Designed miniproteins, single chains, continued (5). Designs and how they scored, part 39

Each design is a single chain, and the fold is of that chain. pLDDT is the mean over its residues in the fold that is shown.

## One batch from the design tools (miniprotein)

Design m17343
Fold by ESMFold2-Fast:
Structure m17343 (fold): chain A 53 residues (1-53)
Amino acid sequence: AAERARQLEQQAVDKANEAIKLSAQGAAQADIDRLLGEALALYQQAQQLDPDR
């Protein structure tokens, strides 16, 4: 569980970084919002698997 939570947190960070990169490139807000939403969902899943993190 803890290792799976870490993997989900890393994926969330990666998605957030992709959103930042797209924002810097002037991408559509809808694309940025989608990546941020995916990052948040992954982070919430990680916390559900290991709530002490």
Scores: mean pLDDT 79

Design m17344
Fold by ESMFold2-Fast:
Structure m17344 (fold): chain A 96 residues (1-96)
Amino acid sequence: MLSPEEILERLERIAELYLKAVEAYLEGNEFEAEVYEGLADIERALLRRLCPEELRPAVDAALAEIDAAYERAKETKDLEAFKAACEAALAAFRAA
C-alpha cells in the first residue's frame, strides 16, 4: 500500500497532467488535451486501487475537487482558478 507521502506525490502528478490537459485545450490542441486527460485518468484509477482504506476518503475528496476544477476550467478557461483549486485540494489532503 502507498504511504501518505507517495499518495501526495501521485495527487500532484495527477493535478499536473490535468493542468497540461487544460493548457492544451485552451490552445486548441484537442488531441493533446485528450492524451493528458487519459494519462490523468489512468494515474487516478491506480491511486484509488493502491491507496490504503483509511486514506481513501481523503484521496477521493482530493480527486473529486481536482475533477470539478478541471470541468470548470474547460468551461471558464480560467487556468489560474484551476491551479488555485488544485493547490487547495492538495493542502487539504496534507492536513488529513
Scores: mean pLDDT 84

Design m17345
Fold by ESMFold2-Fast:
Structure m17345 (fold): chain A 58 residues (1-58)
Amino acid sequence: SMAEAQAKAALLSRMLAAGASNREVAEALGVSTRTVSRLVRRAGGDPTRAGMLFMREL
């Protein structure tokens, strides 16, 4: 659902902002570490942008 996607995007952004590793974020969201790494790379390390990109891919 869109609400679930928004909640996961917010969690991803908060975890990255708190300094969580890509692996920890991947485990929390139930996605692959590669997916998180790709989103972070596209976001230029910006946690908020990474969350927005995640939501747009769902």
Scores: mean pLDDT 80

Design m17346
Fold by ESMFold2-Fast:
Structure m17346 (fold): chain A 91 residues (1-91)
Amino acid sequence: SSKEKTQQLADAARAAGEAILHAFTSLANESKDEEIKEKALKKGKEFVDRLNKLAEEALKGSGSDVPKIEQEMEEVGREAKKAYEEIKEAM
């Protein structure tokens, strides 16, 4: 059903958010520079907040909203990967 698809998408968005939070928190813990730590934690939170918003939109939406939300989730994933690599290179 469309509701089952939107629930699965919401669960996927939340799982992606948890993975991103873990990755950026780990990156912050590896740094000895307080500014880099703060940047990693801030960026991680921003991506988690975006994915949580997409999870809520999925739960409120229908099957016709799935492709748009999937595209936005892929964009968040690409931006998070880029931000992670940029922060890691600054360490």
Scores: mean pLDDT 88

Design m17347
Fold by ESMFold2-Fast:
Structure m17347 (fold): chain A 108 residues (1-108)
Amino acid sequence: DEYEELANKALNSENYEEAYKLLEKLLQSKDPRARQLAIDAARQLAKSENEEQQKAALEVAELLLQSKDPEDIQAALDIFRTVLENSENPELILRAIGGILRAIGEQL
């Protein structure tokens, strides 16, 4: 399955640009399964201790937030919260906080 191969490649990448591009390709698919694989992969990357993987998760969450879809906003919020809990990088922590505030604003 091409979608599973793309998601697995993203999960194993320690390069945020590579990981993000792979997940962005899945998110651009009209196939709900491809989108779900990208969201699940981003959730796993957010839990990583690797800053490049955390950064890729933040990029995916920020893209999901742009959709205005309640399910995508909730997924983005979960990813931002996970990065906030797991990251020790001040820049990524601030990005996660900003994302949380934006996600809450979209639900009001």
Scores: mean pLDDT 88

Design m17348
Fold by ESMFold2-Fast:
Structure m17348 (fold): chain A 62 residues (1-62)
Amino acid sequence: ASEEEAEKAAEGAYHMARETAGLSEEVARQVGEEARKRALEGEDSGDAAMKAVADALKRHGA
């Protein structure tokens, strides 16, 4: 995927982790990086962001 799609995935995941999931800034940044990697590997930016947030919630929050 393009760098623009990866950036959208990272930003979306970061904001969801911080504002919707209530995760710490440190964890939210890690979620953003995971979403970026997923999008660069060919996932849709929205799917990449959602999967990264879901994975983090299983490890760090409810």
Scores: mean pLDDT 77

Design m17349
Fold by ESMFold2-Fast:
Structure m17349 (fold): chain A 100 residues (1-100)
Amino acid sequence: AREEAVAAVVAGYREALALVAAGEPDERALEAFREGVIKAIQILNPEKKPEDISTYELYETALTMLVEERYKKQKNEEEYKKAMAEVPALAKEAAEALAA
């Protein structure tokens, strides 16, 4: 279910923030976040292996679900549409920056 996938991304994001707040290295925080997003993708697509998930797909999924979670509570349709429109470009930039 999509709600379970969103919860997995949010949990990974919160764990990453807690690790940063605790003074852990950024790589550990990023790993925790990625694990949450991979779990979310596998909830929606059980046949997908982690190695078959592109960096772009990982960040596009993460950003989409975080935007959905944030704006679902606020019911601000204008902000939601703006944030969702930016997801593809931001996911591409994140994937390109982290591929090096």
Scores: mean pLDDT 78

Design m17350
Fold by ESMFold2-Fast:
Order: structure tokens, then sequence, then C-alpha cells
Structure m17350 (fold): chain A 93 residues (1-93)
């Protein structure tokens, strides 16, 4: 229960999955795919948006709060899409 705690968790999970994805592809010597690139881009978007939410919570001003509210619902959607692509890449042979 907390927008700030939720945003911090999204950053933690996105960074963790991004690192695991990069390590997996390197260790398996698999070629970088469009799914790999899209997953990384979506994790980066989640991190950027979650950081904006944290900024709005810690240093509230009307403009920052308005921007955070506009993108708040994008975070779980982009994270789930990134996670789906992440799982598909990890299943690649």
Amino acid sequence: NGVLEGAKKYIEEAEKKKKELEKFLKEKKLPETEKHKKALELFDKVIEKAKLVIEAAENPDPETVKKALEILHDIPKEFEEAKKLYEEVLKSE
C-alpha cells in the first residue's frame, strides 16, 4: 500500500529481469532478437516512468504530479508486456 513503494518495486524487478535477460543471452551465445530488444526497451520505459512517479511523491509540484498521474497506468501494462517478451526469449532454443 503505497504508490512510492510500488514504483520502487517496479524499478527493482525491471532492472533484475533486464540483467537476467542480458546474462542469459550472453551465456547461451544466442543472437539478439527483436523480442530481446523490445523487452529491454519496455523495461527501460517502466524504469523511467517509475522514477517520475517517485519524483512526484518525494518532490511534489503540480506539473510533476500531473505527469506522474498521466503515466501511472502505463507502468503495469508495459511491465507485463516486457515480462511476456522476457519469458518468450528465455524459452528460445
Scores: mean pLDDT 79

Design m17351
Fold by ESMFold2-Fast:
Structure m17351 (fold): chain A 58 residues (1-58)
Amino acid sequence: VKSVEELLKERQQLEQEVVDLKQSLEANPSPENAAKLRDTEVKLGIVDIELAVKVVTG
């Protein structure tokens, strides 16, 4: 079970990864980078949902 602090750190890290991957795709499109960006965006969404639930439950 992840703490709110851990989820916030994960969210910040994933947000940075999304920015970096978007820049990489714009500079040099790659199927690998495109797949990683999509996976990272999905993970960011999951973390956001988990954070919302955790804030409600403590």
Scores: mean pLDDT 79

Design m17352
Fold by ESMFold2-Fast:
Structure m17352 (fold): chain A 92 residues (1-92)
Amino acid sequence: SKQLLLSELVLAVELEDLEKAFEIIDEMYEKGLITPEQAERLKALLKEIVALRRQRHEILNSPVRDAAKLAEIQERLAQALAELSALFKEIG
């Protein structure tokens, strides 16, 4: 089911399990549930979101917090999450 695979994908993203997230995306593509363009965009957005979340954690745990860099990361993360939400709406 497309809805079950989307739910599993959301869980994999929350767990920062990119390997599992990509496996789910590949399964959705092989089953004809998403386009090649949607699969590529999902993988790119999820990789970016995980990287931005890790960078945010590093800054928040730093003794010298770069407030400007934190703001930049938060803005990019918000944009990427909005694009992911729009893509999920398109797919589901």
Scores: mean pLDDT 86

Design m17353
Fold by ESMFold2-Fast:
Structure m17353 (fold): chain A 100 residues (1-100)
Amino acid sequence: SLEEEAERLIKEVRELIDKTMNLIDEGIKKSTDPEIQERLKEIKEQVENLKKRFDEVEARYRQALAAGDTEAVREAIDELKYIGDLLSEIEKKLKEIMKN
């Protein structure tokens, strides 16, 4: 069902945000290069902005679900997928920056 898909995506995106933030914080802590530290801080700001967007999407999803608005639920699912894709790309970039 759309609700089951949305709930799975909400959980997955939340877990990705948490994992990505932890990776950034460890990278900043372990880096001896000021340029790398600054780049990681910029990525952290990007993830914080995605977290804010995620919270807004989750709120809209809950409202849409309560209203029985199936199209708004689908739109929220599409936005959650997009946020998840962006987080996955950030994680890949972060892995490239961290270590060598």
Scores: mean pLDDT 88

Design m17354
Fold by ESMFold2-Fast:
Structure m17354 (fold): chain A 82 residues (1-82)
Amino acid sequence: MKLEKGEEKLGEAVKALQEGKVEEAYKLALESVRLYKEAGELEKAAEAARAMADLLDSLGTEEGKKAAEELRELARELEEEL
């Protein structure tokens, strides 16, 4: 259930980004990562963080770059967490 909910939130984050809602997309991405982490799926959590960071960075905005940097740092922390 938590894994499926993480996938759902990731989809919502992508949709929000397509609608230009950068802040909402970032919050939904964090929620997705949190749900994957709670499910014990650290690899999927890191992948979700990286995917959203790449999309946010691709916008070429200051807000997108900052959000991407935070998500990339979160992905690194998840990969180092054992």
Scores: mean pLDDT 81

Design m17355
Fold by ESMFold2-Fast:
Structure m17355 (fold): chain A 77 residues (1-77)
Amino acid sequence: SDKVKEQVLEELDKGGEGDYETMRKHLFKMMKALVEAGYIDIAKEIGRTFEKGRKEGLSVKDIADKAKEIALKGLKK
């Protein structure tokens, strides 16, 4: 759980500093880590948040921050 949380936060931090293509690359790595740990529903919710944020014209940083909130809430014991 803690290792998955650290990986997710690291990938979202790196994704939030780039463009949408950089964010997509880091989202893929993060979603893979979540799925491998059994958090498939969290991975799907973050993916939907990225798509909605992009369509709404949110910055990559704002999308990353929303995704972090989802991950932190979903990864609580």
Scores: mean pLDDT 79

Design m17356
Fold by ESMFold2-Fast:
Structure m17356 (fold): chain A 65 residues (1-65)
Amino acid sequence: SEIEELIEELAEKVGMSEEQKEKLREEIENSTDQTDEEKLEGLRKALEAVELGIKAGKDLSVTLE
């Protein structure tokens, strides 16, 4: 499942515990008012935001050392 793959990738990027990852999966599965496409889009945007934050942190480290 692409949703499951994105949850795993996001968890690795953010450093989520197994319990936090299970909670996120449960919340996504319980969102019955959202389509799978909307869930995927939300997860992709969250992953992009995390990746941008990580990149910005590295750039700040270079300029503020």
Scores: mean pLDDT 69

Design m17357
Fold by ESMFold2-Fast:
Structure m17357 (fold): chain A 88 residues (1-88)
Amino acid sequence: SIAEEIALLLVEAEKLYQELLAAIANNASEEEIEKLYEELKKKIEELYKLLEKLSTDTEAAQKFKELVREKAEKILKEAEAAKEAYLA
């Protein structure tokens, strides 16, 4: 289902964010950090596209869409902030 695909993409985005933080902690190169950030950004973009296709015909589906969008936005903002702080 689209909801299952969205949930999987969110898990993949969370894993990429953790990989980004680990790379920062291990003094990874600027190239490696930028690559991880771009991969994360691409997963979040794919997730947003699927959210637009998700039927919101139930209150549960509407709430799921809201919570996933909020989590995805938070992950992306925190990843961008971590990248910018490290590369400054």
Scores: mean pLDDT 86

Design m17358
Fold by ESMFold2-Fast:
Parts: structure tokens; sequence; C-alpha cells
Structure m17358 (fold): chain A 86 residues (1-86)
């Protein structure tokens, strides 16, 4: 599910595997959109909260050229907020 894809993105990002981190984050995004399309707005709202919370750190990492750090910041925050909404 979306939690498994987010966890995979976090683990890949921590390992420095940008390609696997991007792929897992893309799968999480697709699964999350499918849930929202089916009416799971609570999970969608939790994910948006995670993104907004991570945005300053993700932007800082991105501006420094650290794409892996940017993915880690977003995926970790989204995972935490989606888990709380369960």
Amino acid sequence: GVLEALQAAVEAAKAGDLESAQKALGEADRKLKELVDKGDFKTGEAALKGIQKAKPEAQKAYDAGDLNGAILAVASAVLKEVEKAK
C-alpha cells in the first residue's frame, strides 16, 4: 500500500540510492492519488500536511543539490503523518 511505498522511499533515500528512492516515491504518489480518487480524503489531507511540514527542509536540500536529502525529508514527513491518520 501507500505506507509500504513511503517506507521503501525512506529506506532507499537513507541508503543514498536516488534511483530507488525516486521510484518508490513515485509509487507512493500514484497509490495516494488512487486513494483520494476513491474518497479517502483523510489520507490525502495527512499527506499534504506532511509535504507542507517537510517543504522548508526539502527546499534547503534541493537548493544544495541534495536530491536524495530532499526525497528523504518529504517521504519521512508524509509517512509519519499518514501513519498518525490511521
Scores: mean pLDDT 85

Design m17359
Fold by ESMFold2-Fast:
Structure m17359 (fold): chain A 70 residues (1-70)
Amino acid sequence: SYEELIKKLEEEKKRLEKELKELEEEIARARAAGDEKEEVLLESVKGIVKAAISFLEMQIERLKKKLEEE
């Protein structure tokens, strides 16, 4: 059902949001250590995670609208 799919996507989004917070902490540590290469790598990964969260939000919203209409 759409309800089950929405719940699974919301759980994945929460997982990625936790990973994003951990990445922010890792970026702060790399920055404090002066590790420019690690900072660039982690910021690149952060960009991917943020894009994935945005994509999941769009899919959840789409499914919620379908659930309301049907």
Scores: mean pLDDT 87

Design m17360
Fold by ESMFold2-Fast:
Formats: structure tokens, sequence, C-alpha cells
Structure m17360 (fold): chain A 113 residues (1-113)
């Protein structure tokens, strides 16, 4: 519970920085979100890591809707894709769930390219 809540807190800070145009601060918080995802994966909490990836995708879509930079949305979608790939590598049984997240992330990346 506490670890996922921390991940969501860092994600909201990344989103706030991105909305202000501070992409360097957003990148820093996204790196911390990826570390939380790695800790969840190491603990076997794969579904929670994928939940964090889905929250990143929701943030990417919101940034695009609010007229945020395509670069900001790309950073969030890339982070979501990275989590999905890490889950697939760590637990092949979740490959189909993780592929769904990865394809959604690729969809956002194609929209911003």
Amino acid sequence: AALLARGRELLEKAKEAALKGDLETAKKYLEEVLKIADELIEQGRYEEALELARALLDAARELLKQGGSPEAARLFAEAALEIALRVMKANPELTFKAIGVALAAIGVLLEVS
C-alpha cells in the first residue's frame, strides 16, 4: 500500500512539473516512479506495477488534452512502456496484461511523433 501510494505521489509531482513546462524536474520524478515500479516488481507486486503504468498513461493523455507539450506526454508514455516491459521480463505469466499496457503506450507515442 505505502509503496504504490508513494509512486502515485511522485507521478503527480512529475505531472505538475510537466504542466509548468519543467521537463527536467518531470524526468527526475519519473525516474523515481520507475524505481518504485522496480521495487514493486522485486516484491512480486506485478499488478500494482502495471497499475502505476496505467496511471502514467492516463497522465500522458491528460497532458495532451490540456495542450501540454508532446515531449511531456512522450516522457510519461515511455515510462509506462518501460514498466510494462520490465513486468513481461520478470513474470511471463502476465505477458498478455503487460502487452495491453505496452500497446496503449505505443499508441500515445505514435500520436506524439
Scores: mean pLDDT 86

Design m17361
Fold by ESMFold2-Fast:
Structure m17361 (fold): chain A 83 residues (1-83)
Amino acid sequence: MGEELQKRIDELEKRLEELEERASQITDPSYKAATLQLLSNARSYLEKAREALKQGNYTEAQRYLNQAEGSLEMAESLIQQSE
């Protein structure tokens, strides 16, 4: 269980870094600001997931990972719309 959640954290952190790089190329200030806010939210959720995992709270870790993934999906959608 813990190993599976840690793997998911690592995968979402990699996705976050890839989307942060793509977001840096957005030329529209409003799209860029909105995208960066979503990526910031995703990073916050990943940190909360990591903390919950450290405490053995697998249910909370999974909940935060789902929230992080949702924020990343929204950010990716905005990046695609800005392109």
Scores: mean pLDDT 86

Design m17362
Fold by ESMFold2-Fast:
Structure m17362 (fold): chain A 89 residues (1-89)
Amino acid sequence: MQKLIDELNEELEKTLAEIKKLAEQGDYDKALALADKRIRDYQNLIDFIQTQAKKAGEALPPLVQQLIELYKKAIEELQKLKKEIEENS
């Protein structure tokens, strides 16, 4: 489980760095497109997990709830960066 959390955090940091690099190069369209793609990817993962939970009963295991919260936090970070780029472009 810790490995999945570490991998998600590493992927998020790499994605944020790439988006910032694209924006610094003036590739705002590419920066925004990458942010939007990652937001959709994480939202789709949350939706998938929640759909599977309905088949297993009403309660999500605590580790699964923690994973959903990490994806939500990743989406918030990406949305914040997207807004900063839109305000400066």
Scores: mean pLDDT 79

Design m17363
Fold by ESMFold2-Fast:
Structure m17363 (fold): chain A 74 residues (1-74)
Amino acid sequence: MQSPAQQAFMDQVLAIADEENIPEEEVKRLVHAYLVSVETGDFSLFEAAVDEVAARLDKPEVGARLRAIARATL
């Protein structure tokens, strides 16, 4: 991973994960879904992963933050 945009996504997702106590396995799923979205142009896997995390935390604002970061780094 050498893209500044991908690094910015990773750094911000890790910051949110630290703030919200998101498990490493969920962070890995979010990163994998983001990379698939970048490669394929299909954000359905990423949207589903974000919605699952937001629902589990009962924090829709976390989902909104994750989506904003992903869109800003594309």
Scores: mean pLDDT 79

Design m17364
Fold by ESMFold2-Fast:
Structure m17364 (fold): chain A 66 residues (1-66)
Amino acid sequence: MPVDLSRLSPEAQERLRETTERIKRATPEELDGIVAETLRHLRSTESTEDLQLLSEYLTRVVVEHE
């Protein structure tokens, strides 16, 4: 499913860009840690609904770049 990132806060969008860049350069062993760290940081600022959308997006990025 396509994810509409424009619904997220600008801070969340910027963090996703940084996380996507880290994922592209990461080893497979680092991928789960990077995703977990990003979601942990966003948990305090984003709603539960937005966190679910972010989790789905990050999972898709990992799958597409693995």
Scores: mean pLDDT 70

Design m17365
Fold by ESMFold2-Fast:
Structure m17365 (fold): chain A 55 residues (1-55)
Amino acid sequence: MKKAKAKEDVKAVGSPVVEIKKGEILDVLKESSSFWEAEYKGRTVLVGKEYVEEI
């Protein structure tokens, strides 16, 4: 499973909007050109690729 780490505090698009703190690790479900669809604490969120790095 691909993992990504937040490079900074970021508000991820979800329902509701989810705040992800710098250093949090996400499980990547699907990658698009601009966004990653990821699981964060049991929620599916969209995170801009500029805010996360693959680990």
Scores: mean pLDDT 76

Design m17366
Fold by ESMFold2-Fast:
Structure m17366 (fold): chain A 71 residues (1-71)
Amino acid sequence: SDDLLSQLFRLSSTLSREAVVNLLKGMATEFSGEPPEVQRRILQRLLDFMRSRGMPQEDIDEVLRFAEEQA
């Protein structure tokens, strides 16, 4: 949900890059049971969040690959 992503925005400023990656992976796991349309929306929101925070390309790729595997 958008509220969870807003929460991530706040936390990401205080967390290490590894902690942020793990948190995002945890979210992907939590939403793995959702309908494909919901999973796709979450994935799009996660991508936007990662880009807006300037996350390293390798971390973005890791989270996206993990999310794809959960779908």
Scores: mean pLDDT 73

Design m17367
Fold by ESMFold2-Fast:
Structure m17367 (fold): chain A 76 residues (1-76)
Amino acid sequence: SMVIEEMERVTEEGKERIRERFADDPRLAELVIGQLEAFRHMLISLNKLAGEEFPEDVELLRRAIEGLLEEARADA
């Protein structure tokens, strides 16, 4: 499953970026990471339910990471 492997890799890269950006607020970092992991889990579950892989989900996950980073900053 190349798509799931890429999603895992993108998620780990995203977690690193989040921890780096929010190094001054570990609690906020953990909340953002939790949301990212929930979204990734949902996408993987949908792939399994559909019985097919959606390469677009990798890009969707990348956009979600950028959105979470911006949204968390905008409200703080």
Scores: mean pLDDT 78

Design m17368
Fold by ESMFold2-Fast:
Structure m17368 (fold): chain A 91 residues (1-91)
Amino acid sequence: MKEDLDAAVANEEELLKRVEELVKKAIEAASSDPKAKKEVEELGKKVLEALKKGLEAAKAGNYEEALKYFKEADEYAKKMGEVVQEALKKK
């Protein structure tokens, strides 16, 4: 049981690495607009911080705290996506 939970947590850490790469690509996509790039960098940092805190809470069995942080990460990710979309529409 605990070994299965540890394996699930390890898979979540791999997901975190994939999200870090996605944030890097989002920053690159916004790089033509210095203002958008800065906003994406700040939002990406907030997404990763919230996701990491959520994963740590989940590892500790604190699911209420984990859900709170995952919701914060989702909100920052949506805002980051909006900034990237706006930057890509500006030729």
Scores: mean pLDDT 76

Design m17369
Fold by ESMFold2-Fast:
Structure m17369 (fold): chain A 58 residues (1-58)
Amino acid sequence: MSEEERKELIEKAEKALEISGVSGLVAGHDLLRVGEEEGDEELIKKGKEIIERGRALL
């Protein structure tokens, strides 16, 4: 995965979190799944972070 593609995916997930905790949870889980499929540790870490932040909003 390219650095630009990674930044775009992370930005999309961050924007989802700004909309609502539920939206953030969905986006965080999607980001984690993509990170696991690609073996991208940065996406895995960010996905988990966004999930935790989304849960804190509920």
Scores: mean pLDDT 83

Design m17370
Fold by ESMFold2-Fast:
Structure m17370 (fold): chain A 93 residues (1-93)
Amino acid sequence: LEAALADLRALAAATPNEELRATLLELLRQAEEALRQGNLEMAQIYLRQALLMGGSLAIQARDERTFAALVALAERFGWDDIAAFLRELRKYY
């Protein structure tokens, strides 16, 4: 989860879309707080929400680089359900 948090933070810093960046950073702040409290379950929920919300916003912003990076990150952390969902969502938008 620490690695996922770090990678998502780097991605948030790299995106030119202000709404996407702000949304990612807020969810990552909540995930980091949950990790500090030892609540791994809530940390995972916030990180998964960051991928889903970030992916949706990247589709809306036509930010294909950030979208591809979010999908790849979901796969790296074993969240194949999120990666599959984002790819399906992309087909309709």
Scores: mean pLDDT 84

Design m17371
Fold by ESMFold2-Fast:
Structure m17371 (fold): chain A 87 residues (1-87)
Amino acid sequence: MDLSEQIETLAKELKEAIEKGDFFTALALANGLSLLVEEAMKKGDRKTVQAAIKKLKELKELAKKAGFEEVAKILDETIEKAEKWLE
């Protein structure tokens, strides 16, 4: 499975965990997404990083609405690192 497919899979699972109120699964998946985005950055895969930022922004808003502040913080920090890397 390529990085883009892995990110899409974890993003879908994270959305489901947030919607189900499963905080600990959401926290683990958010950390997993952060690691996959950093791996895409190491590989110089700008297209995958740009696509990931869009998904992470949507997931961050969902996490905030659910009250999963720690999940939202991980996603926000990952977005900031990725956007800075794209500069």
Scores: mean pLDDT 88

Design m17372
Fold by ESMFold2-Fast:
Structure m17372 (fold): chain A 98 residues (1-98)
Amino acid sequence: AEDEEILKLLERRREELEEMVKKILDAVKKGEIELPEEAIEYLEKALEYFKKGDKEKAIEYFVKAVGVVTNLSEEEKEKLVEIFLGKLSAKEIREAGL
């Protein structure tokens, strides 16, 4: 049930999430934040699937990237996704080390 609720939320905010992924990858490229290579690969896959219109796979890879960085439970990943979609700026991502 929780996963379906997250998918529906992310579907409504897909364009915002795609732009967030782009900003995170740009910040990594500029050396403003450091992420594990596995997380970077998942974010690149998420962006690729957003561009292809496969929003479900894009969201899946985004959640996998977050899981690599934070070692969060599924419930904690859900909360972090809400933060990313609602209120987290590139500066705040840098300050959080995400």
Scores: mean pLDDT 66

Design m17373
Fold by ESMFold2-Fast:
Structure m17373 (fold): chain A 80 residues (1-80)
Amino acid sequence: EEKERNEKSARSLLGVAEAVRAFAAAGVPPEVIAQFVRMALSGVYGVSEEEIEAVVRAARAGDIEGAVRLLEETARRLRE
């Protein structure tokens, strides 16, 4: 079911957002966080490549707040 898949994807995105915050707090380099995000979001149902690239770019630039916000906004879209 699309709604069920969207909910699962939304939970995955929120889990990635939590992991991104934790890695940043632990001092993990932006490039490593960006690689984790790309790997974690690849194949997540209902998320476009453009949305993935936006989060990866924010993480790579060290914009952790921007990366988390994009993940949370995408999760909210999937839950609508």
Scores: mean pLDDT 86

Design m17374
Fold by ESMFold2-Fast:
Structure m17374 (fold): chain A 90 residues (1-90)
Amino acid sequence: MIEEIIAALRQAAEDLKEVLLSDLPSEIKLEAVRLFAEQALQIAKEYPDERVKEEIISLLEELIEFAKSLPDVDEEVIKILEETLEELKK
């Protein structure tokens, strides 16, 4: 079960990277980031396992680095990811 959750989170992160690389409007990219952040926080709350928390933190850090590497990314994307990471570290 936990391994399936981690696999789903990793897949969601990869899907988000594809959205951020696409030519979709900034509004759609922001919606995708918000949905990912909400799901990550909900999963961390529902499955209070250190392994799940560590994987979510790792994925958020990877997504922040990825977003920062993109020349035309909306700054709000990075802000949402950083705020989500801060919430998890509480």
Scores: mean pLDDT 84

Design m17375
Fold by ESMFold2-Fast:
Structure m17375 (fold): chain A 107 residues (1-107)
Amino acid sequence: MEEEIKKAYEKYKPLVDKRRKELETAIQNKDYEKVAEYYKRLAEHAVAFADKYLNMGDLEGAAESYKIAAETYKNLADAYQSMGREDEANKWKKKAEEYEKLAESLK
């Protein structure tokens, strides 16, 4: 179980690191539409990763991945706020709160 979880993390870490560099470039270019797109994909990947941990019986790994999803949805909300799109920003803030509560429920 622990070895399977470690292998899953190692498989996805290089992809996450590459996406982070793409995100940093978009931020530097003030391309907030692209920033929002990257955060949305990262949050979706964090949720999928949480499901994988849950299927492996790792509640701690699942909780941590849902916490990452919540933090990423908060960053998505900030990107929409930077674009002056308050309604969209509020939508993603609520999504972040949902995953934060889910992470806390898994202990």
Scores: mean pLDDT 77

Design m17376
Fold by ESMFold2-Fast:
Structure m17376 (fold): chain A 57 residues (1-57)
Amino acid sequence: MEVEKLKKEYLDKVNEAIAKAVGLRLRGGTPEEVQRALDEMNKVEKEGKEKIAEAEK
């Protein structure tokens, strides 16, 4: 069961996506740029959640 490895990979990816989204907001990025960063973060969260749930079975 690769659950711990997936949790670490998921955490790293989510943290990176959050940092990008926050950085875009702080520098005054366009609404479209911020929305794309948020969409990317949500996609990473969804993929991580699904992979962890599948690996726990």
Scores: mean pLDDT 78

Design m17377
Fold by ESMFold2-Fast:
Structure m17377 (fold): chain A 92 residues (1-92)
Amino acid sequence: DEAKKKAIEILKQLIDFLKERQTTNPELKGFYENLLLSTEDLLELSESLSTEEFLDAAISFLEAAIEKAKELNDKETLELFEKALEELKALK
């Protein structure tokens, strides 16, 4: 499934970004660690969920993460996650 493969690629790019952000913005290390764990859990779920269920789960995760990034005033994470959310919604 091409949509599922593309969604997995997007989530893997988020993992790379979050790992880098732990060093570039160490004040929010706990936030990035929690997002990494959630993203890794979503990737594991990609094996058992249908494409639609996986996209819905990933979209819900990103929407929650975006709200938290707004609260923490993390503009770089906010911008990247909003872009990822748009890309995932386009796959539906």
Scores: mean pLDDT 88

